# Designed miniproteins, single chains: the designs that were tried, part 53

Each design is a single chain, and the fold is of that chain. pLDDT is the mean over its residues in the fold that is shown.

## One batch from the design tools (miniprotein)

Design m1837
Fold by ESMFold2-Fast:
Structure m1837 (fold): chain A 70 residues (1-70)
Amino acid sequence: GLDEQIAALEAELARLMAQLTPDQQLEVQITVGMGLIQRGVYNAIGEPELGQQQYLAFLQQAIAQARQAL
């Protein structure tokens, strides 16, 4: 489900982040932070599944950014 997809992407992102410079890590962390904010907003309005979907999309974007930086 979405929880398993999120956990898998978070694990992959952590592995990629370990290979990045501090400046590259900051750019990726900003993308992840935006995804967490969106998840929090959707949770607050009673739409947790939409929040998970938004966070998943931002995790995919963060992974793409990390891969491009390598």
Scores: mean pLDDT 89

Design m1838
Fold by ESMFold2-Fast:
Structure m1838 (fold): chain A 68 residues (1-68)
Amino acid sequence: PPQPLPSREQLIQTLQDLIDEEKNPRAKEILVKTLQEIQSNPEWSEEQVRQKFLQGLQERNDILMEES
């Protein structure tokens, strides 16, 4: 059975932790923008927040892959 998905609050905490650990300044900017968008859209469902979180992670990965 699938594990319960993380809440909005848990995703915000995860983004804050990732921002703190991120050494690439461009990737850090993407994570910060993702966090700000989630925080500025309190009306979003948990699924919408999760989709935005995944989008931010993908954009971060694209930057890291470009610079590798």
Scores: mean pLDDT 80

Design m1839
Fold by ESMFold2-Fast:
Structure m1839 (fold): chain A 78 residues (1-78)
Amino acid sequence: GLPVRDRVGTAVAVSLARATREGRSLSVRELTEEARRIHPVSQGQVSRHVNRLAGEGYVEKRTVGGVTYYRLSEKGLE
């Protein structure tokens, strides 16, 4: 399971897991919009949480056309 410590981390993790299962990768802006359906979050909070998860190997980052997109890794989906 994803290492989530608070409701912000949970909203980010649930939103990213849903998108990844649907074959989607999300920018920080898009992830913030989806996470806000679950819990109030700022774009800065989302950026910090998703980049921490990427550093821990739970999230994959890809940059396309100057925009960074995020999805769960196989480790993140366990």
Scores: mean pLDDT 84

Design m1840
Fold by ESMFold2-Fast:
Structure m1840 (fold): chain A 87 residues (1-87)
Amino acid sequence: MADDYLDLGRRYFDQGDYQSAIAYYGRAALIGDDQTKAQALRNIGDVYRQQGLYDSASVAYQRAADLSSGDQRQQYLQLSRQSRQLG
């Protein structure tokens, strides 16, 4: 299930295995609904930011915002903007 892939991605991210984290978050983004896809894309942005890949992080956060509304959309847009300022 998409939520299982989010959980796997988080476990690999916490272990510093960023390649596996992105792979599992990517799987969640492929099979999930818009809410799960947005969460997966936000998490991919967090992985890129941790690696110093700020332009890639900004794009991932923007994609998460595009699938979101209200306060969550604003949070993702803020993360995207902050990442652009760092790259």
Scores: mean pLDDT 87

Design m1841
Fold by ESMFold2-Fast:
Structure m1841 (fold): chain A 74 residues (1-74)
Amino acid sequence: MDAEAKRLAEEAKRKVKEAVKSKDPKEALKLGREALRLGNEATRLATDPEIKLEGGIAAGLGGIVAGVANIELR
């Protein structure tokens, strides 16, 4: 489970990085939402506190990026 959780946390971190580099608010919103989902799933599956924290940080950052992008689109 921790190996899978770590993979999800790494994927979430990659999505956050892609979202912050995106010039398109629609793309940033989609990537931020994916990072939020993957980071939360990593936190749920992880038993290692370090992986839980990494997943939680990626989820939080993904949520912030998605929130900012959503405001820019409205």
Scores: mean pLDDT 83

Design m1842
Fold by ESMFold2-Fast:
Structure m1842 (fold): chain A 85 residues (1-85)
Amino acid sequence: SDNDKINAVLLRFEAYDLNGDGVITREEIREVLEKSGPVSDATVEDFMSFYDVNKDGVTTREEFIEVEGKRLNLSPEIVEKLKAA
């Protein structure tokens, strides 16, 4: 359901946003991914290239919701509502 997709997006963002500032950094990505074993800088940069659409060096909550919303086929109306919340 759309509610399941919405919850998955929000939980995933919270899992990476370790300090709760509403922004995902390369350091937070590395920390989360390294829970499963050591990762290369290239792996972290692949994550950043996918979500950091404006290339400002961080993934904002809005960027993350936009990318994941499109990946999960959420309507533009749902995506905009999530970004505003």
Scores: mean pLDDT 79

Design m1843
Fold by ESMFold2-Fast:
Structure m1843 (fold): chain A 77 residues (1-77)
Amino acid sequence: LPPLDLLRRTKSVVNRLLDSLYRKVPKEEIIEAVREFARLAREMGFSDEDVYDNALSSLLSSGFSREEAERIAREAV
């Protein structure tokens, strides 16, 4: 299991992404948050597949098309 400190850092980034669902934020800000999440998740020892799946889910929830979300998630990993 990842250390609690790394889990708390990841939770903070996830909360920022969830906040984007309730407010109109520029797509660029969402993309940067996803990239930050990917970096933190890799530091925590998550696989590229897990990072990709979580990034993709966050982008889809934020209103990106499937094709755009898949491209951004792949680039973030």
Scores: mean pLDDT 75

Design m1844
Fold by ESMFold2-Fast:
Structure m1844 (fold): chain A 95 residues (1-95)
Amino acid sequence: SEADEKAREEEVEIIRELGKKYGFEEEAEWIIERIEKEGLSLPQVAVLALNEGEPEEKVLLVQLAILRSLPENEGRKKQIEELEKKLRELKKERE
């Protein structure tokens, strides 16, 4: 549907921005490909990444995108900050 297409476009934009911001552009492109070519939702991409033994960065990017797509509240703000910190720590560790 048109609403589903718009939701997909918004998800892709969030993932692309996060990949660029945290230096995981290749991991973001992998996620975008699953959304655009396979029609997977963000939770489905996370499950696929876990099942296929993909790098943790892919799961974290998806989780962060899910939280950023939801209305803000104090609980989500804290979860976002924790995930962002973990992404920065992983980037430093894998350099």
Scores: mean pLDDT 84

Design m1845
Fold by ESMFold2-Fast:
Structure m1845 (fold): chain A 101 residues (1-101)
Amino acid sequence: MEQKLQEAKKKAAEDKQKANELLKQGEASTSSAQQAIKELSSKQKEWEEEAKKSKDEGVKKVLQDAAKTLKDYQKQAEEALKRNEALGRELLERTEKALRE
């Protein structure tokens, strides 16, 4: 139904907004950045579980796509922060862009 799809989109947008706040806190320090990425991963898993419980295909698709996007960017950010701390800021900015779009 149209209303359930709108509710799912609203929830995804709200979660992205909260994730963006966590990323900004992380930008203050490398340690905080790692914690923010881990918290964001928790939200991504929550969206995946919510999608599995949904019987509406449109809602399920929206939540799965949002979770997939966050998962991909978190993985890239975590791997690069582990390899090269100097590039961590660039990857956090890329993750922030994905969350806003």
Scores: mean pLDDT 66

Design m1846
Fold by ESMFold2-Fast:
Structure m1846 (fold): chain A 93 residues (1-93)
Amino acid sequence: AEELVKEGKELLEKGKEALKAGNLEEARKYFEEAVKKFMEALKLDPDNFEALEIAVEALLTLVSLGKTEYEEKLAELLPKYTELQAKKTKELK
């Protein structure tokens, strides 16, 4: 999972650079690849909160770039993330 998270972070940085350069299509591709890497990390390790947090951030960025299809995916991940945090707090008490 750590390796996938690292690759995802690198893709996010490339996406940011492409966006600054005005390459919107390239930026979207990098952000979409980053989301895929974080989702793969979550498939392998569903309790990886860092991967969840970064996936949410990448999805928010894609939505901000006009990819409305990612709003549903973002909405699905947010409740799960908050539920897992609440459960961890309650279990540790």
Scores: mean pLDDT 75

Design m1847
Fold by ESMFold2-Fast:
Structure m1847 (fold): chain A 119 residues (1-119)
Amino acid sequence: SSEELEKLFKEFLTAIKNKDYDKAREIADEIGKLYPELGELFKELVDAIEKNDMEKAAEVIARIARYFLPGPLRLFLLQFDLSNVDEEFIELVVKKAEELGINPEVARLLAEYFSVIIN
């Protein structure tokens, strides 16, 4: 369900912020029970972040954007403080989304959220 996915997304981001990559992978498995392809992308994201591969992290975030619509995602993200964003990382994610034919608005929203947690 969308509510279960929103809860798992929040728990995933908390695990990343705490650098608990094992917990983040566990949550990615739970996401994968609802959306198998999305769960695999979240695991790839954990691997990229743990290795400090920001180019790969940006590409994976852009691919995750395929699963979201801009309106519902924007409403979901209102619960989070996005004041400390990394504009260079956001622009990298948007560029990767454009190269893949993915909605750049959705990619930007996800990049704003992930940039606060990675930095």
Scores: mean pLDDT 82

Design m1848
Fold by ESMFold2-Fast:
Structure m1848 (fold): chain A 114 residues (1-114)
Amino acid sequence: SITVSESGGGTFAAGSSVTLTAKYTSSAPVLTVNWYRQRPGEKKELIAFAGAPLESLLPERLRGRISASVDEAKGVATLRLTDLEPSDTAVYYNQVTSLEGVATGEGVPVTVVA
């Protein structure tokens, strides 16, 4: 009863910016909308909770470069990453939690080249 569709991935130059968008729907009230990423060979990490970056849990290299927002009326979540580094290469996932359950999108790959 939840759908999540992510967009905005691709290949980007170091020093550029990317905006990732997730469009979601839910048949039940939505409780939170979160962003995760998984870098090659690493664990999936939570980087934004309820539309806000988790500054205290972010790697130092990511802090100050990330912003997130949610438009609940439109069912749109946005993640923006600035001053891209090769270490930002990852698959980025949006996850929606509702009273009926949890759904995670298929993920959007972001590749950052030096």
Scores: mean pLDDT 83

Design m1849
Fold by ESMFold2-Fast:
Structure m1849 (fold): chain A 59 residues (1-59)
Amino acid sequence: MEIDKNILIDYLVERYPHISREELLKLSRSQLAALFSAYGLIDPEGAKEIVELSKKAKE
């Protein structure tokens, strides 16, 4: 399943305040997904929540 790019950006901006939203918007979906996957290893609870939000938005 693909996660909405905007949802990924919002999540990453909250967790990585040193990276601006503008910089994240320049990244491809695959680059954002890779960064999210790396972060999910550190914060599995938060990663689980965003996956659930993405699933509900698609359904």
Scores: mean pLDDT 65

Design m1850
Fold by ESMFold2-Fast:
Structure m1850 (fold): chain A 82 residues (1-82)
Amino acid sequence: MNREEMEALVEEAQKLVEEGKEEELSEEEQFEAYIAYLALKYGAEEVTEEQREEIKKLFEEMRNNPSMPKEEFQKRVKEILE
């Protein structure tokens, strides 16, 4: 996804959270918005499908290992997006 798509996803998710409607976002939509948020935070111009799949695998690792620190997850996402 390109930068404009990422900015749109983050804006939509942020509006829903501010309205208390976070539950209206599917797990997939929450995942896409969070990837977009991290990509924008790290200055990525786009997220490729290959990078998206690597981040998705990392989310699965986190779900299966809840002891993984948030900072380690964010660091690994940044490395994927570089």
Scores: mean pLDDT 74

Design m1851
Fold by ESMFold2-Fast:
Structure m1851 (fold): chain A 66 residues (1-66)
Amino acid sequence: SSKKDQIKKNLKQAASNGDFDSAIDYAAGGIKAGMSKGEIKDILKSVPGISDKQADKIVKEAIKKS
């Protein structure tokens, strides 16, 4: 799998576990690897229990770290 595929997997797992600190770090890694903000937000929203507000917060924090 590509580096982006591994980041997607790790991001989904962290978000599914409610580990938002790790989710932010993986999302930042995704941005650095060339993933768009929309792509990262869509991945987060694919996780049951993640609200639009939570997804937006994770993306904003990830951008600051990228």
Scores: mean pLDDT 85

Design m1852
Fold by ESMFold2-Fast:
Structure m1852 (fold): chain A 101 residues (1-101)
Amino acid sequence: MEALRRAAFEVLERLIEVAKSQNPEVSEEELEEWRRQAREFARALPEPTLEAYAVAVEAIRAGVAPEELRKRAEEILAEGESEENKRLAQAYLLAAEILEA
Protein backbone atom coordinates (compact mmCIF):
# COMPACT_ATOMS: atom_id res chain seq x y z
CA MET A 1 0.00 0.00 0.00
CA GLU A 2 2.76 2.48 0.93
CA ALA A 3 4.80 1.02 -1.96
CA LEU A 4 1.90 1.70 -4.35
CA ARG A 5 1.70 5.35 -3.21
CA ARG A 6 5.45 5.69 -3.84
CA ALA A 7 4.86 4.16 -7.30
CA ALA A 8 2.14 6.76 -8.00
CA PHE A 9 4.54 9.55 -7.02
CA GLU A 10 7.29 8.04 -9.23
CA VAL A 11 4.95 8.08 -12.25
CA LEU A 12 4.03 11.71 -11.58
CA GLU A 13 7.73 12.63 -11.14
CA ARG A 14 8.50 10.97 -14.50
CA LEU A 15 5.74 13.02 -16.18
CA ILE A 16 7.17 16.20 -14.59
CA GLU A 17 10.62 15.29 -16.00
CA VAL A 18 9.12 14.82 -19.48
CA ALA A 19 7.28 18.15 -19.23
CA LYS A 20 10.49 19.89 -18.13
CA SER A 21 12.49 18.38 -21.02
CA GLN A 22 9.90 19.79 -23.46
CA ASN A 23 9.84 23.18 -21.64
CA PRO A 24 13.43 23.87 -20.46
CA GLU A 25 12.43 27.44 -19.49
CA VAL A 26 10.10 26.24 -16.73
CA SER A 27 11.11 27.83 -13.42
CA GLU A 28 12.30 25.95 -10.33
CA GLU A 29 9.32 27.46 -8.47
CA GLU A 30 6.83 25.98 -10.97
CA LEU A 31 8.65 22.64 -10.93
CA GLU A 32 8.51 22.48 -7.11
CA GLU A 33 4.78 23.34 -7.20
CA TRP A 34 4.18 20.44 -9.65
CA ARG A 35 6.06 18.11 -7.28
CA ARG A 36 4.01 19.36 -4.31
CA GLN A 37 0.75 18.72 -6.17
CA ALA A 38 2.01 15.27 -7.23
CA ARG A 39 2.75 14.30 -3.60
CA GLU A 40 -0.70 15.43 -2.45
CA PHE A 41 -2.39 13.61 -5.35
CA ALA A 42 -0.51 10.36 -4.64
CA ARG A 43 -1.41 10.56 -0.94
CA ALA A 44 -5.13 10.98 -1.74
CA LEU A 45 -5.40 8.23 -4.42
CA PRO A 46 -8.02 5.53 -3.74
CA GLU A 47 -6.72 1.95 -3.68
CA PRO A 48 -8.36 0.89 -7.00
CA THR A 49 -6.17 3.43 -8.86
CA LEU A 50 -2.94 2.60 -6.98
CA GLU A 51 -2.59 -0.69 -8.92
CA ALA A 52 -2.69 1.28 -12.19
CA TYR A 53 0.15 3.50 -10.97
CA ALA A 54 2.20 0.42 -10.05
CA VAL A 55 1.66 -0.94 -13.58
CA ALA A 56 2.66 2.45 -15.04
CA VAL A 57 5.92 2.54 -13.02
CA GLU A 58 6.86 -0.95 -14.27
CA ALA A 59 5.95 0.08 -17.83
CA ILE A 60 8.18 3.19 -17.60
CA ARG A 61 11.09 1.11 -16.24
CA ALA A 62 10.64 -1.54 -18.97
CA GLY A 63 10.09 1.01 -21.76
CA VAL A 64 6.58 -0.30 -22.56
CA ALA A 65 4.54 2.05 -24.77
CA PRO A 66 1.03 3.19 -23.72
CA GLU A 67 -0.40 1.45 -26.80
CA GLU A 68 1.00 -1.88 -25.54
CA LEU A 69 -0.78 -1.34 -22.20
CA ARG A 70 -4.07 -0.66 -24.02
CA LYS A 71 -3.59 -3.82 -26.10
CA ARG A 72 -2.98 -5.82 -22.91
CA ALA A 73 -6.24 -4.46 -21.45
CA GLU A 74 -8.12 -5.60 -24.59
CA GLU A 75 -6.51 -9.06 -24.36
CA ILE A 76 -7.57 -9.39 -20.70
CA LEU A 77 -11.19 -8.53 -21.58
CA ALA A 78 -11.08 -10.94 -24.54
CA GLU A 79 -10.13 -13.75 -22.11
CA GLY A 80 -13.36 -13.10 -20.19
CA GLU A 81 -15.40 -10.20 -18.80
CA SER A 82 -15.24 -11.32 -15.16
CA GLU A 83 -15.10 -8.67 -12.43
CA GLU A 84 -11.41 -9.51 -11.82
CA ASN A 85 -10.55 -9.11 -15.52
CA LYS A 86 -12.53 -5.84 -15.72
CA ARG A 87 -10.58 -4.38 -12.77
CA LEU A 88 -7.24 -5.53 -14.17
CA ALA A 89 -8.06 -4.16 -17.65
CA GLN A 90 -9.12 -0.86 -16.05
CA ALA A 91 -5.75 -0.67 -14.24
CA TYR A 92 -3.88 -1.12 -17.56
CA LEU A 93 -6.06 1.52 -19.28
CA LEU A 94 -5.49 4.01 -16.44
CA ALA A 95 -1.74 3.29 -16.57
CA ALA A 96 -1.72 4.08 -20.31
CA GLU A 97 -3.58 7.38 -19.67
CA ILE A 98 -1.12 8.29 -16.90
CA LEU A 99 1.86 7.70 -19.23
CA GLU A 100 0.25 9.84 -21.97
CA ALA A 101 -0.65 12.72 -19.63
Scores: mean pLDDT 71

Design m1853
Fold by ESMFold2-Fast:
Structure m1853 (fold): chain A 69 residues (1-69)
Amino acid sequence: ELEKLKQEYNEFKKKAETYKKGIDSAREAIERAKDDPELVEQLRSAADMLEKNYETYKKKAEELKKKIE
């Protein structure tokens, strides 16, 4: 069971890192697309969802780390 918790912790940590990279990419895309208001709105919506997922998985990883320790 401890190995499962450690695997889940690493998985959630990876997901959080992936979402953080996605947020950075979305912000860069927004800056490039600033002359396209429709695309900017779509990218902002996507960035908001990525940020919410990042926070969710970061918190889940922290909870698992506490449970493992």
Scores: mean pLDDT 81

Design m1854
Fold by ESMFold2-Fast:
Structure m1854 (fold): chain A 99 residues (1-99)
Amino acid sequence: EMEEIKKKVEKFYEEAKKNPEEFPEEVRELLKRIEELDRRMADLRARLAAAEAAGDAATAAALRRELLEVGIELGMVRIELGVFFIEYENKLKKKKEEE
């Protein structure tokens, strides 16, 4: 079930990239936010690995906390994207019936 939802969101993401004009501006902004958060996660993971290698427990603890916070934010943005996808499908279906 979770894997099916993930695949549907990934397909929606690819379709939004190929046909940006078919999707609301809010969807494009959410996709940009996901990319920015993914980059920040990668940077924080690299910094955490360096702190752990140096034995800097205080810096490592702070970085783990920030990674958790960024991970939560990324999860929330992905949920919001999923909600927009459902709402967008409903709007397209209604518009098609009006034409």
Scores: mean pLDDT 77

Design m1855
Fold by ESMFold2-Fast:
Structure m1855 (fold): chain A 74 residues (1-74)
Amino acid sequence: ATREELLKKLEELGKKAIEAVKSGKFDEAQKILKEMENLVKLASRVAPQDLRDELEALLKKIKEEVQRIVEELK
């Protein structure tokens, strides 16, 4: 997959995770986050360091946003 395809896929999964948590579907959001983690791990095995850093930073940002929304809904 190209750099653009990987980033696009991760952004789309992130949007779905945020949408799921906003809808109260916390189990669904957790499953999507796990899929994102697996995607980053697989891509990071073959990706250059700059792309790995970008993918890891995006994953961290999405996880922090999901956790923030979950905490606000409690």
Scores: mean pLDDT 80

Design m1856
Fold by ESMFold2-Fast:
Structure m1856 (fold): chain A 80 residues (1-80)
Amino acid sequence: MSEDEKRARELVRLIARRLGVSEKELRDILLREAGVKTLTEALLKLMGSLELQEKVAEALGVSTETLIRALEEALRELHA
C-alpha cells in the first residue's frame, strides 16, 4: 500500500473517531459516493466538492458543517 493511501486511511480513522462512526462505514461511504477505488482519491474529491460533502454527511446522518469540522480537525491532528 502506498504512503499516500496509508495517510488517507489514518485521516479516515481520525474523522470516524471525531464523528462517532466506524472507520469501515466511513470508508465504504467515501468510496461509494466519490465513485473511486482509493481513499486518497475519495478524500481529494471530498475536499474539492461541497456536493460530495453534503452526500457523505447525509449518508452518515450528520450535518455537513459537522463533517467539515471533523475533516479540518483531523487534518490538523495529522500534520501536528
Scores: mean pLDDT 85

Design m1857
Fold by ESMFold2-Fast:
Structure m1857 (fold): chain A 109 residues (1-109)
Amino acid sequence: SPLSREEQLQLTLEEIAAQEELARAEGPDAAEVLESTKELLELEQQPETEENLEKRVEAARRLGRALGRLAGKSEEEIERIAEEAAELARRGEPATDVALRAAALAAEA
């Protein structure tokens, strides 16, 4: 790919923004998945401050909860997915890895 990491992230954010209106039509949980993913990607480009880490952890929790609700998981399972996503974000895992892991957990039977 001829694109830099920064250019790849910008294109991903543009794609998410283009899909936000469609996601809102599908319901609040679908909209929350896109919004929290966008927030994680934007925070990945910011300095590693205590405030930005806290924002990343909270965005990861919201992503995990929204994915769990979309998958029809129980309340206990939704919170488990949310906390695992939050822990990955706390450890400084890339936004894409946090999102993929949360989605994989939500897809488990």
Scores: mean pLDDT 81

Design m1858
Fold by ESMFold2-Fast:
Structure m1858 (fold): chain A 95 residues (1-95)
Amino acid sequence: MEETLREAFAAYRAGDIDRALELIEKIVADPNATGEQLTAAALIASDVLTRAEGEQKRRAIELMRKIAEKLKTSPDPVLQKQAELLEKEIERFEK
């Protein structure tokens, strides 16, 4: 998982947005992903939104929503707050 997260960040830094989103989707699909890993994946998806259009933007928003839902189910109040911040960020990009 940590390797997948590092690869996602590296892909984003290289400008390979499709690869970054694919790797984030893999993290989101993993039932063993930690709240920390989900939060880091959400940050990469958020950065994608600042430059992405069309399908890439739609995929990034969908992934951020899935991450927020997973974080909301956590008993950790810090992760619940991260979910709230993600939901607010998604609203700003959907205007």
Scores: mean pLDDT 81

Design m1859
Fold by ESMFold2-Fast:
Structure m1859 (fold): chain A 69 residues (1-69)
Amino acid sequence: SAALERERNRLLTLKGFLEIARATEQAYLERNPDLPAETRARLEANIALLDERIAELDARIAELDAQLA
């Protein structure tokens, strides 16, 4: 349905923003190898949280894809 397709597009847009945020944090870690261990651990924890949120969105998108099939 058009409503499910619109919801899918909203979730894809949100996922895109989270993927950009994740890529930005990862790039920062790669460019700054000499970061204090505590700072590195916090950034890695932030990336892990973003990965979890992206996985939740992927699951919701997969449910919508099953309904659209």
Scores: mean pLDDT 90

Design m1860
Fold by ESMFold2-Fast:
Structure m1860 (fold): chain A 110 residues (1-110)
Amino acid sequence: AAAAPPEAVRLTDLKAEPVSPNKIKVKFVLENRAPGGYADVEVKVTLLDENGNVVAEKTFRVGLRAGDRLEIEVEFEVPKPGKYTVKVEVRDARTGQLVDSAEVEVEVPA
């Protein structure tokens, strides 16, 4: 099968919510909008504190057939209550090209 162009992969519906005093649940959708071809992407999810320091990071590979829409859920443990930013970067696995990214803020209550 032919490869999908990187620009056909889209990240949507990024949301983050506290699910306990020490955990954040991150949800987002990856979609391959190409009319044909397979997409192989590297997804990096980074949790940043209010000062922009990396608290945690998860990286994984995702394969998407043309027209696939995949819901992804990731959990992070947080060291303390406060404001955090979740950053998601999607890169083409072959070239390293950034194809999409999004950020969302979440507040973990005390």
Scores: mean pLDDT 85

Design m1861
Fold by ESMFold2-Fast:
Structure m1861 (fold): chain A 68 residues (1-68)
Amino acid sequence: MEEREKERRELGREIADKLLKSLYESFKKNEENLNESEKQIAKSVFKDMEQQKEIEEKEKKEEEEKKK
């Protein structure tokens, strides 16, 4: 029961991550054609995505430490 739910969540996260990475790559590829203001917005989005990833990595590390 729980295993199938975890697999579905993992698949959902994989799809979401792939979509976010595709958007990231699209912004990066089009960065040269963007206005300076648009480039700043894109950089802010990239930074926010990196911060979110760091938070998730820290949360996983803290959970592993709690298990110990």
Scores: mean pLDDT 68

Design m1862
Fold by ESMFold2-Fast:
Parts: C-alpha cells; structure tokens; sequence
Structure m1862 (fold): chain A 64 residues (1-64)
C-alpha cells in the first residue's frame, strides 16, 4: 500500500531510517503487511540482503 512505499522511502535516508523502521513494525503488528513485505522493504530501503533484512526485522520484533 501507500504506507509501505512511504516506509521504504524513509529507510533510504539515515536521518529518517528510525521512523521508517518504526512505521514498518507498526504496519506489521496491525496485520497491514506481511513479514516478507517488511523484509523486502528493509532490503530495498537500506541496501541490505534479504537475509540481513530478515535478521534485522527479527531483532526489531524480538523474535530472535
């Protein structure tokens, strides 16, 4: 959705990255996006591999 695209754009700049991650976690907890969509957004926004993005997402969700 528009919020997922917006979150991905926030991740592309260091100054807005924390806001982008916070928005992704909120969207995921609200069931508005999947874990796979969140991981892909982190990968694209932050230039991480999908594996690194999943690891970061797990840390943010306290699932690791």
Amino acid sequence: GKELDYATRLLQRPSTRSKGLELLVRLLKEGRISQEQAARAISRGMGLSLSQARDLLNELLELS
Scores: mean pLDDT 84

Design m1863
Fold by ESMFold2-Fast:
Structure m1863 (fold): chain A 80 residues (1-80)
Amino acid sequence: MMKITVADSVEEALQALLNLPEDVETTVITITFDDGSRGTLVYRNQSPEEVAKAFQEEVERMEEETGQKVKEITIHEIYP
């Protein structure tokens, strides 16, 4: 089963990621920026805390590299 969560801020996405069930095998995060560009991050077999930390670091890097701000974040939870 796949669950999808849509967040309209980095803070909301971080809260959702920290509350992920432990049985989530793969987390796919799609980030949409103000210019309509998108980035995708994939995490496998990592704790919610590890995913949240890695996600925050990647978002900061992407915003710095593109000069764009995050508009929307979609979190896909993939179970075994």
Scores: mean pLDDT 80

Design m1864
Fold by ESMFold2-Fast:
Structure m1864 (fold): chain A 64 residues (1-64)
Amino acid sequence: SEEEERIRKILLEAGVDEKTARELAKQMVEAGVPVSAIEPAIQAAKENGVDIVSALRAVINAYA
């Protein structure tokens, strides 16, 4: 989907590897995570020294 592709690109730009970015993007779309929630979550993770992938999994769980 277009949303899945947009999320994948955001994750790749944040330094997530392609395989993980693809799987997370799919899970985010399936969980109904809005694209607008993703960049703020990445920024918050960076500012607080939290692993980006772990933070994104927490976001998926919050919307599931």
Scores: mean pLDDT 85

Design m1865
Fold by ESMFold2-Fast:
Structure m1865 (fold): chain A 75 residues (1-75)
Amino acid sequence: HMEITIKLPKEYKLSREEIRELAKPFIDDFMKKVKEIEEKYKNGEISREDYFNELKKLLTDLQKKIVELAKKKKS
């Protein structure tokens, strides 16, 4: 049983399944960017700190997009 690490505001209490569905339009781009950053880290092109900072940026951007979609669906 795996816990999702994406944080949402309390007013948008969503299950991991709902978060996954909301992320659907952005998941492909998100996964591609994650893979690119992982490859740079594996190749030694970026530090561990840079790797985590880049992942944090991607997660923050994804969270913002999910929140905007949640606002539209909450109607």
Scores: mean pLDDT 70

Design m1866
Fold by ESMFold2-Fast:
Structure m1866 (fold): chain A 76 residues (1-76)
Amino acid sequence: EKAALEEAEAAARKQSDAMTSAVNNGASVDQLNQIAADTQRTFSAQADRLPSGREALLQAAQNGVGMAAKAAAALA
């Protein structure tokens, strides 16, 4: 249970790093939106396995969408 939450947190950090790397590599707005959507889908699936951590995982998914929106605004 605790190990599963630690794995979910590590996955969230890895997804944030992946989005930052994509921006640095010149990813398009559409590509950043796809990464955000994939992240949200992954965390929704993880939330179903960790009901006690559901809110934290959903918040992480929402933060991913927010980062994509900020990157899109910066590229405009």
Scores: mean pLDDT 62

Design m1867
Fold by ESMFold2-Fast:
Structure m1867 (fold): chain A 58 residues (1-58)
Amino acid sequence: MIDQLKQQAIDYAVLSGLSREQAQQVVDQAIAQAPPGASLEEIRQLMSEAIDQAIDEQ
């Protein structure tokens, strides 16, 4: 269920110091990067990498 992974990723990003708006943007971008047919595990990895990168850039 992508919705649950998305909410977990947003919560993690906010806890890590991003605003809720920034967190949603980063997560949405990561999901958009997912190849067609990507597994939930692959999507989770992309979200984690995008959040870590966004934190490093701030």
Scores: mean pLDDT 78

Design m1868
Fold by ESMFold2-Fast:
Structure m1868 (fold): chain A 81 residues (1-81)
Amino acid sequence: MAKEIADYLANVLKAKRVLIIGGGPLGQELARHLAEKGVFPVILDSRLPRDLFLPGAVYFATTDLEEAKKKYGEFDAVVEV
């Protein structure tokens, strides 16, 4: 479940920035749970859902890994969903 993965990334790995490959419902739920825990999620998906750009508060979505790395640096963890 998305919450369980988010709990592991935040509490066990102590990740600060997480790249999520896959912007479908599971990826979006994972991003929301990570953001609620103070972890910054970035969604990478070639088929971006609408309105996933909420700067500074929740999460960021992109189709370009290089854009994500330039904006947020290297990721502490990567999850494919």
Scores: mean pLDDT 69

Design m1869
Fold by ESMFold2-Fast:
Structure m1869 (fold): chain A 71 residues (1-71)
Amino acid sequence: DALERFIEETKKLLEEIRRKAEQLRSNEKVKPLVEQLLEAIEQGEKADIEEFVYYAQKAKALLEEIEKILE
């Protein structure tokens, strides 16, 4: 089912994003954004499907901001 595949792929993506964020946790320059990113992932894992999509998008946007700051 397309929805099931989307959820599974998004969960795998969030796990990779979490691992990247945890590596950056010691970097004081991006620490506030890293903490927000990790919180968004945790909230998404506890959420229903509509809120899960919202938090997944938020986590992705926060990672993009972190990567932009580190460039």
Scores: mean pLDDT 80

Design m1870
Fold by ESMFold2-Fast:
Order: C-alpha cells, then structure tokens, then sequence
Structure m1870 (fold): chain A 91 residues (1-91)
C-alpha cells in the first residue's frame, strides 16, 4: 500500500505540472493491476526519475516526458504478465 500511494502521488504531481491528464489516467489504471512486488520495483525506478526531474528544474516539458516514461514502464509490466499467462495456458 505505501509503495502504491507514493507512485500515485508522483503520477498526480506530474499530471498537475504537465496538464497531461490522459497519460496520468492510463498510468493510474495500469498501476492498480500491479502486484506488491511489481509496485516496489517500479517505485525505486520512479523515485530516481522524480529526483532527476527536480534536479533539472522541474519543468512542465520534462514532467510530460517523465509521465510518458512511467506509462511505458507500466505497459511493459502488463505486456510481460500477459505473455507469461499465455505461455502457462499453453501447457
């Protein structure tokens, strides 16, 4: 739960600055489907991206880019999960 809450807050912060609510909405829906282990791994990567964004001045343009990266990471986790399920169902 703590990892999920931290990731939600990061996505919301980036959405407010970038005004990219469509990307944020998709990211939040994908986030809800993650296991606790997937959330913890994702949190570490997201914290590094947020640190870099703030270090680079926290611009609106970079906020949109980082939000896009977060969505990409979430989509990759979902894609991997679907592939694993398909492989298991073929046995």
Amino acid sequence: MEALEKIEKMIEELAKISKDYETAAEALELLKKLSKEEQEKLLKSMEKLMEEWKKRGGTKQDASLILGIFLGMLRMIEAVRKIIKEIEERK
Scores: mean pLDDT 80

Design m1871
Fold by ESMFold2-Fast:
Structure m1871 (fold): chain A 67 residues (1-67)
Amino acid sequence: SLEDAIKEIEKLKEKYKLTEEQEKLVEEFIRAVREGNAEEAERALAGLATMNPELAKELGKILKKYL
């Protein structure tokens, strides 16, 4: 479910101890996922990949699992 996806994303935020910039991108990703906006979700994920490729990979797996 979407709720389970968001909860898993929250755990990753806690695990990786994000910078403010990374937090903004994760929030954009969550918003895009809630809105079903694949283009915006991919854009946020691409931005995260330049800063934290491991986090971006895990978020991409969550996206594929729940959407």
Scores: mean pLDDT 82

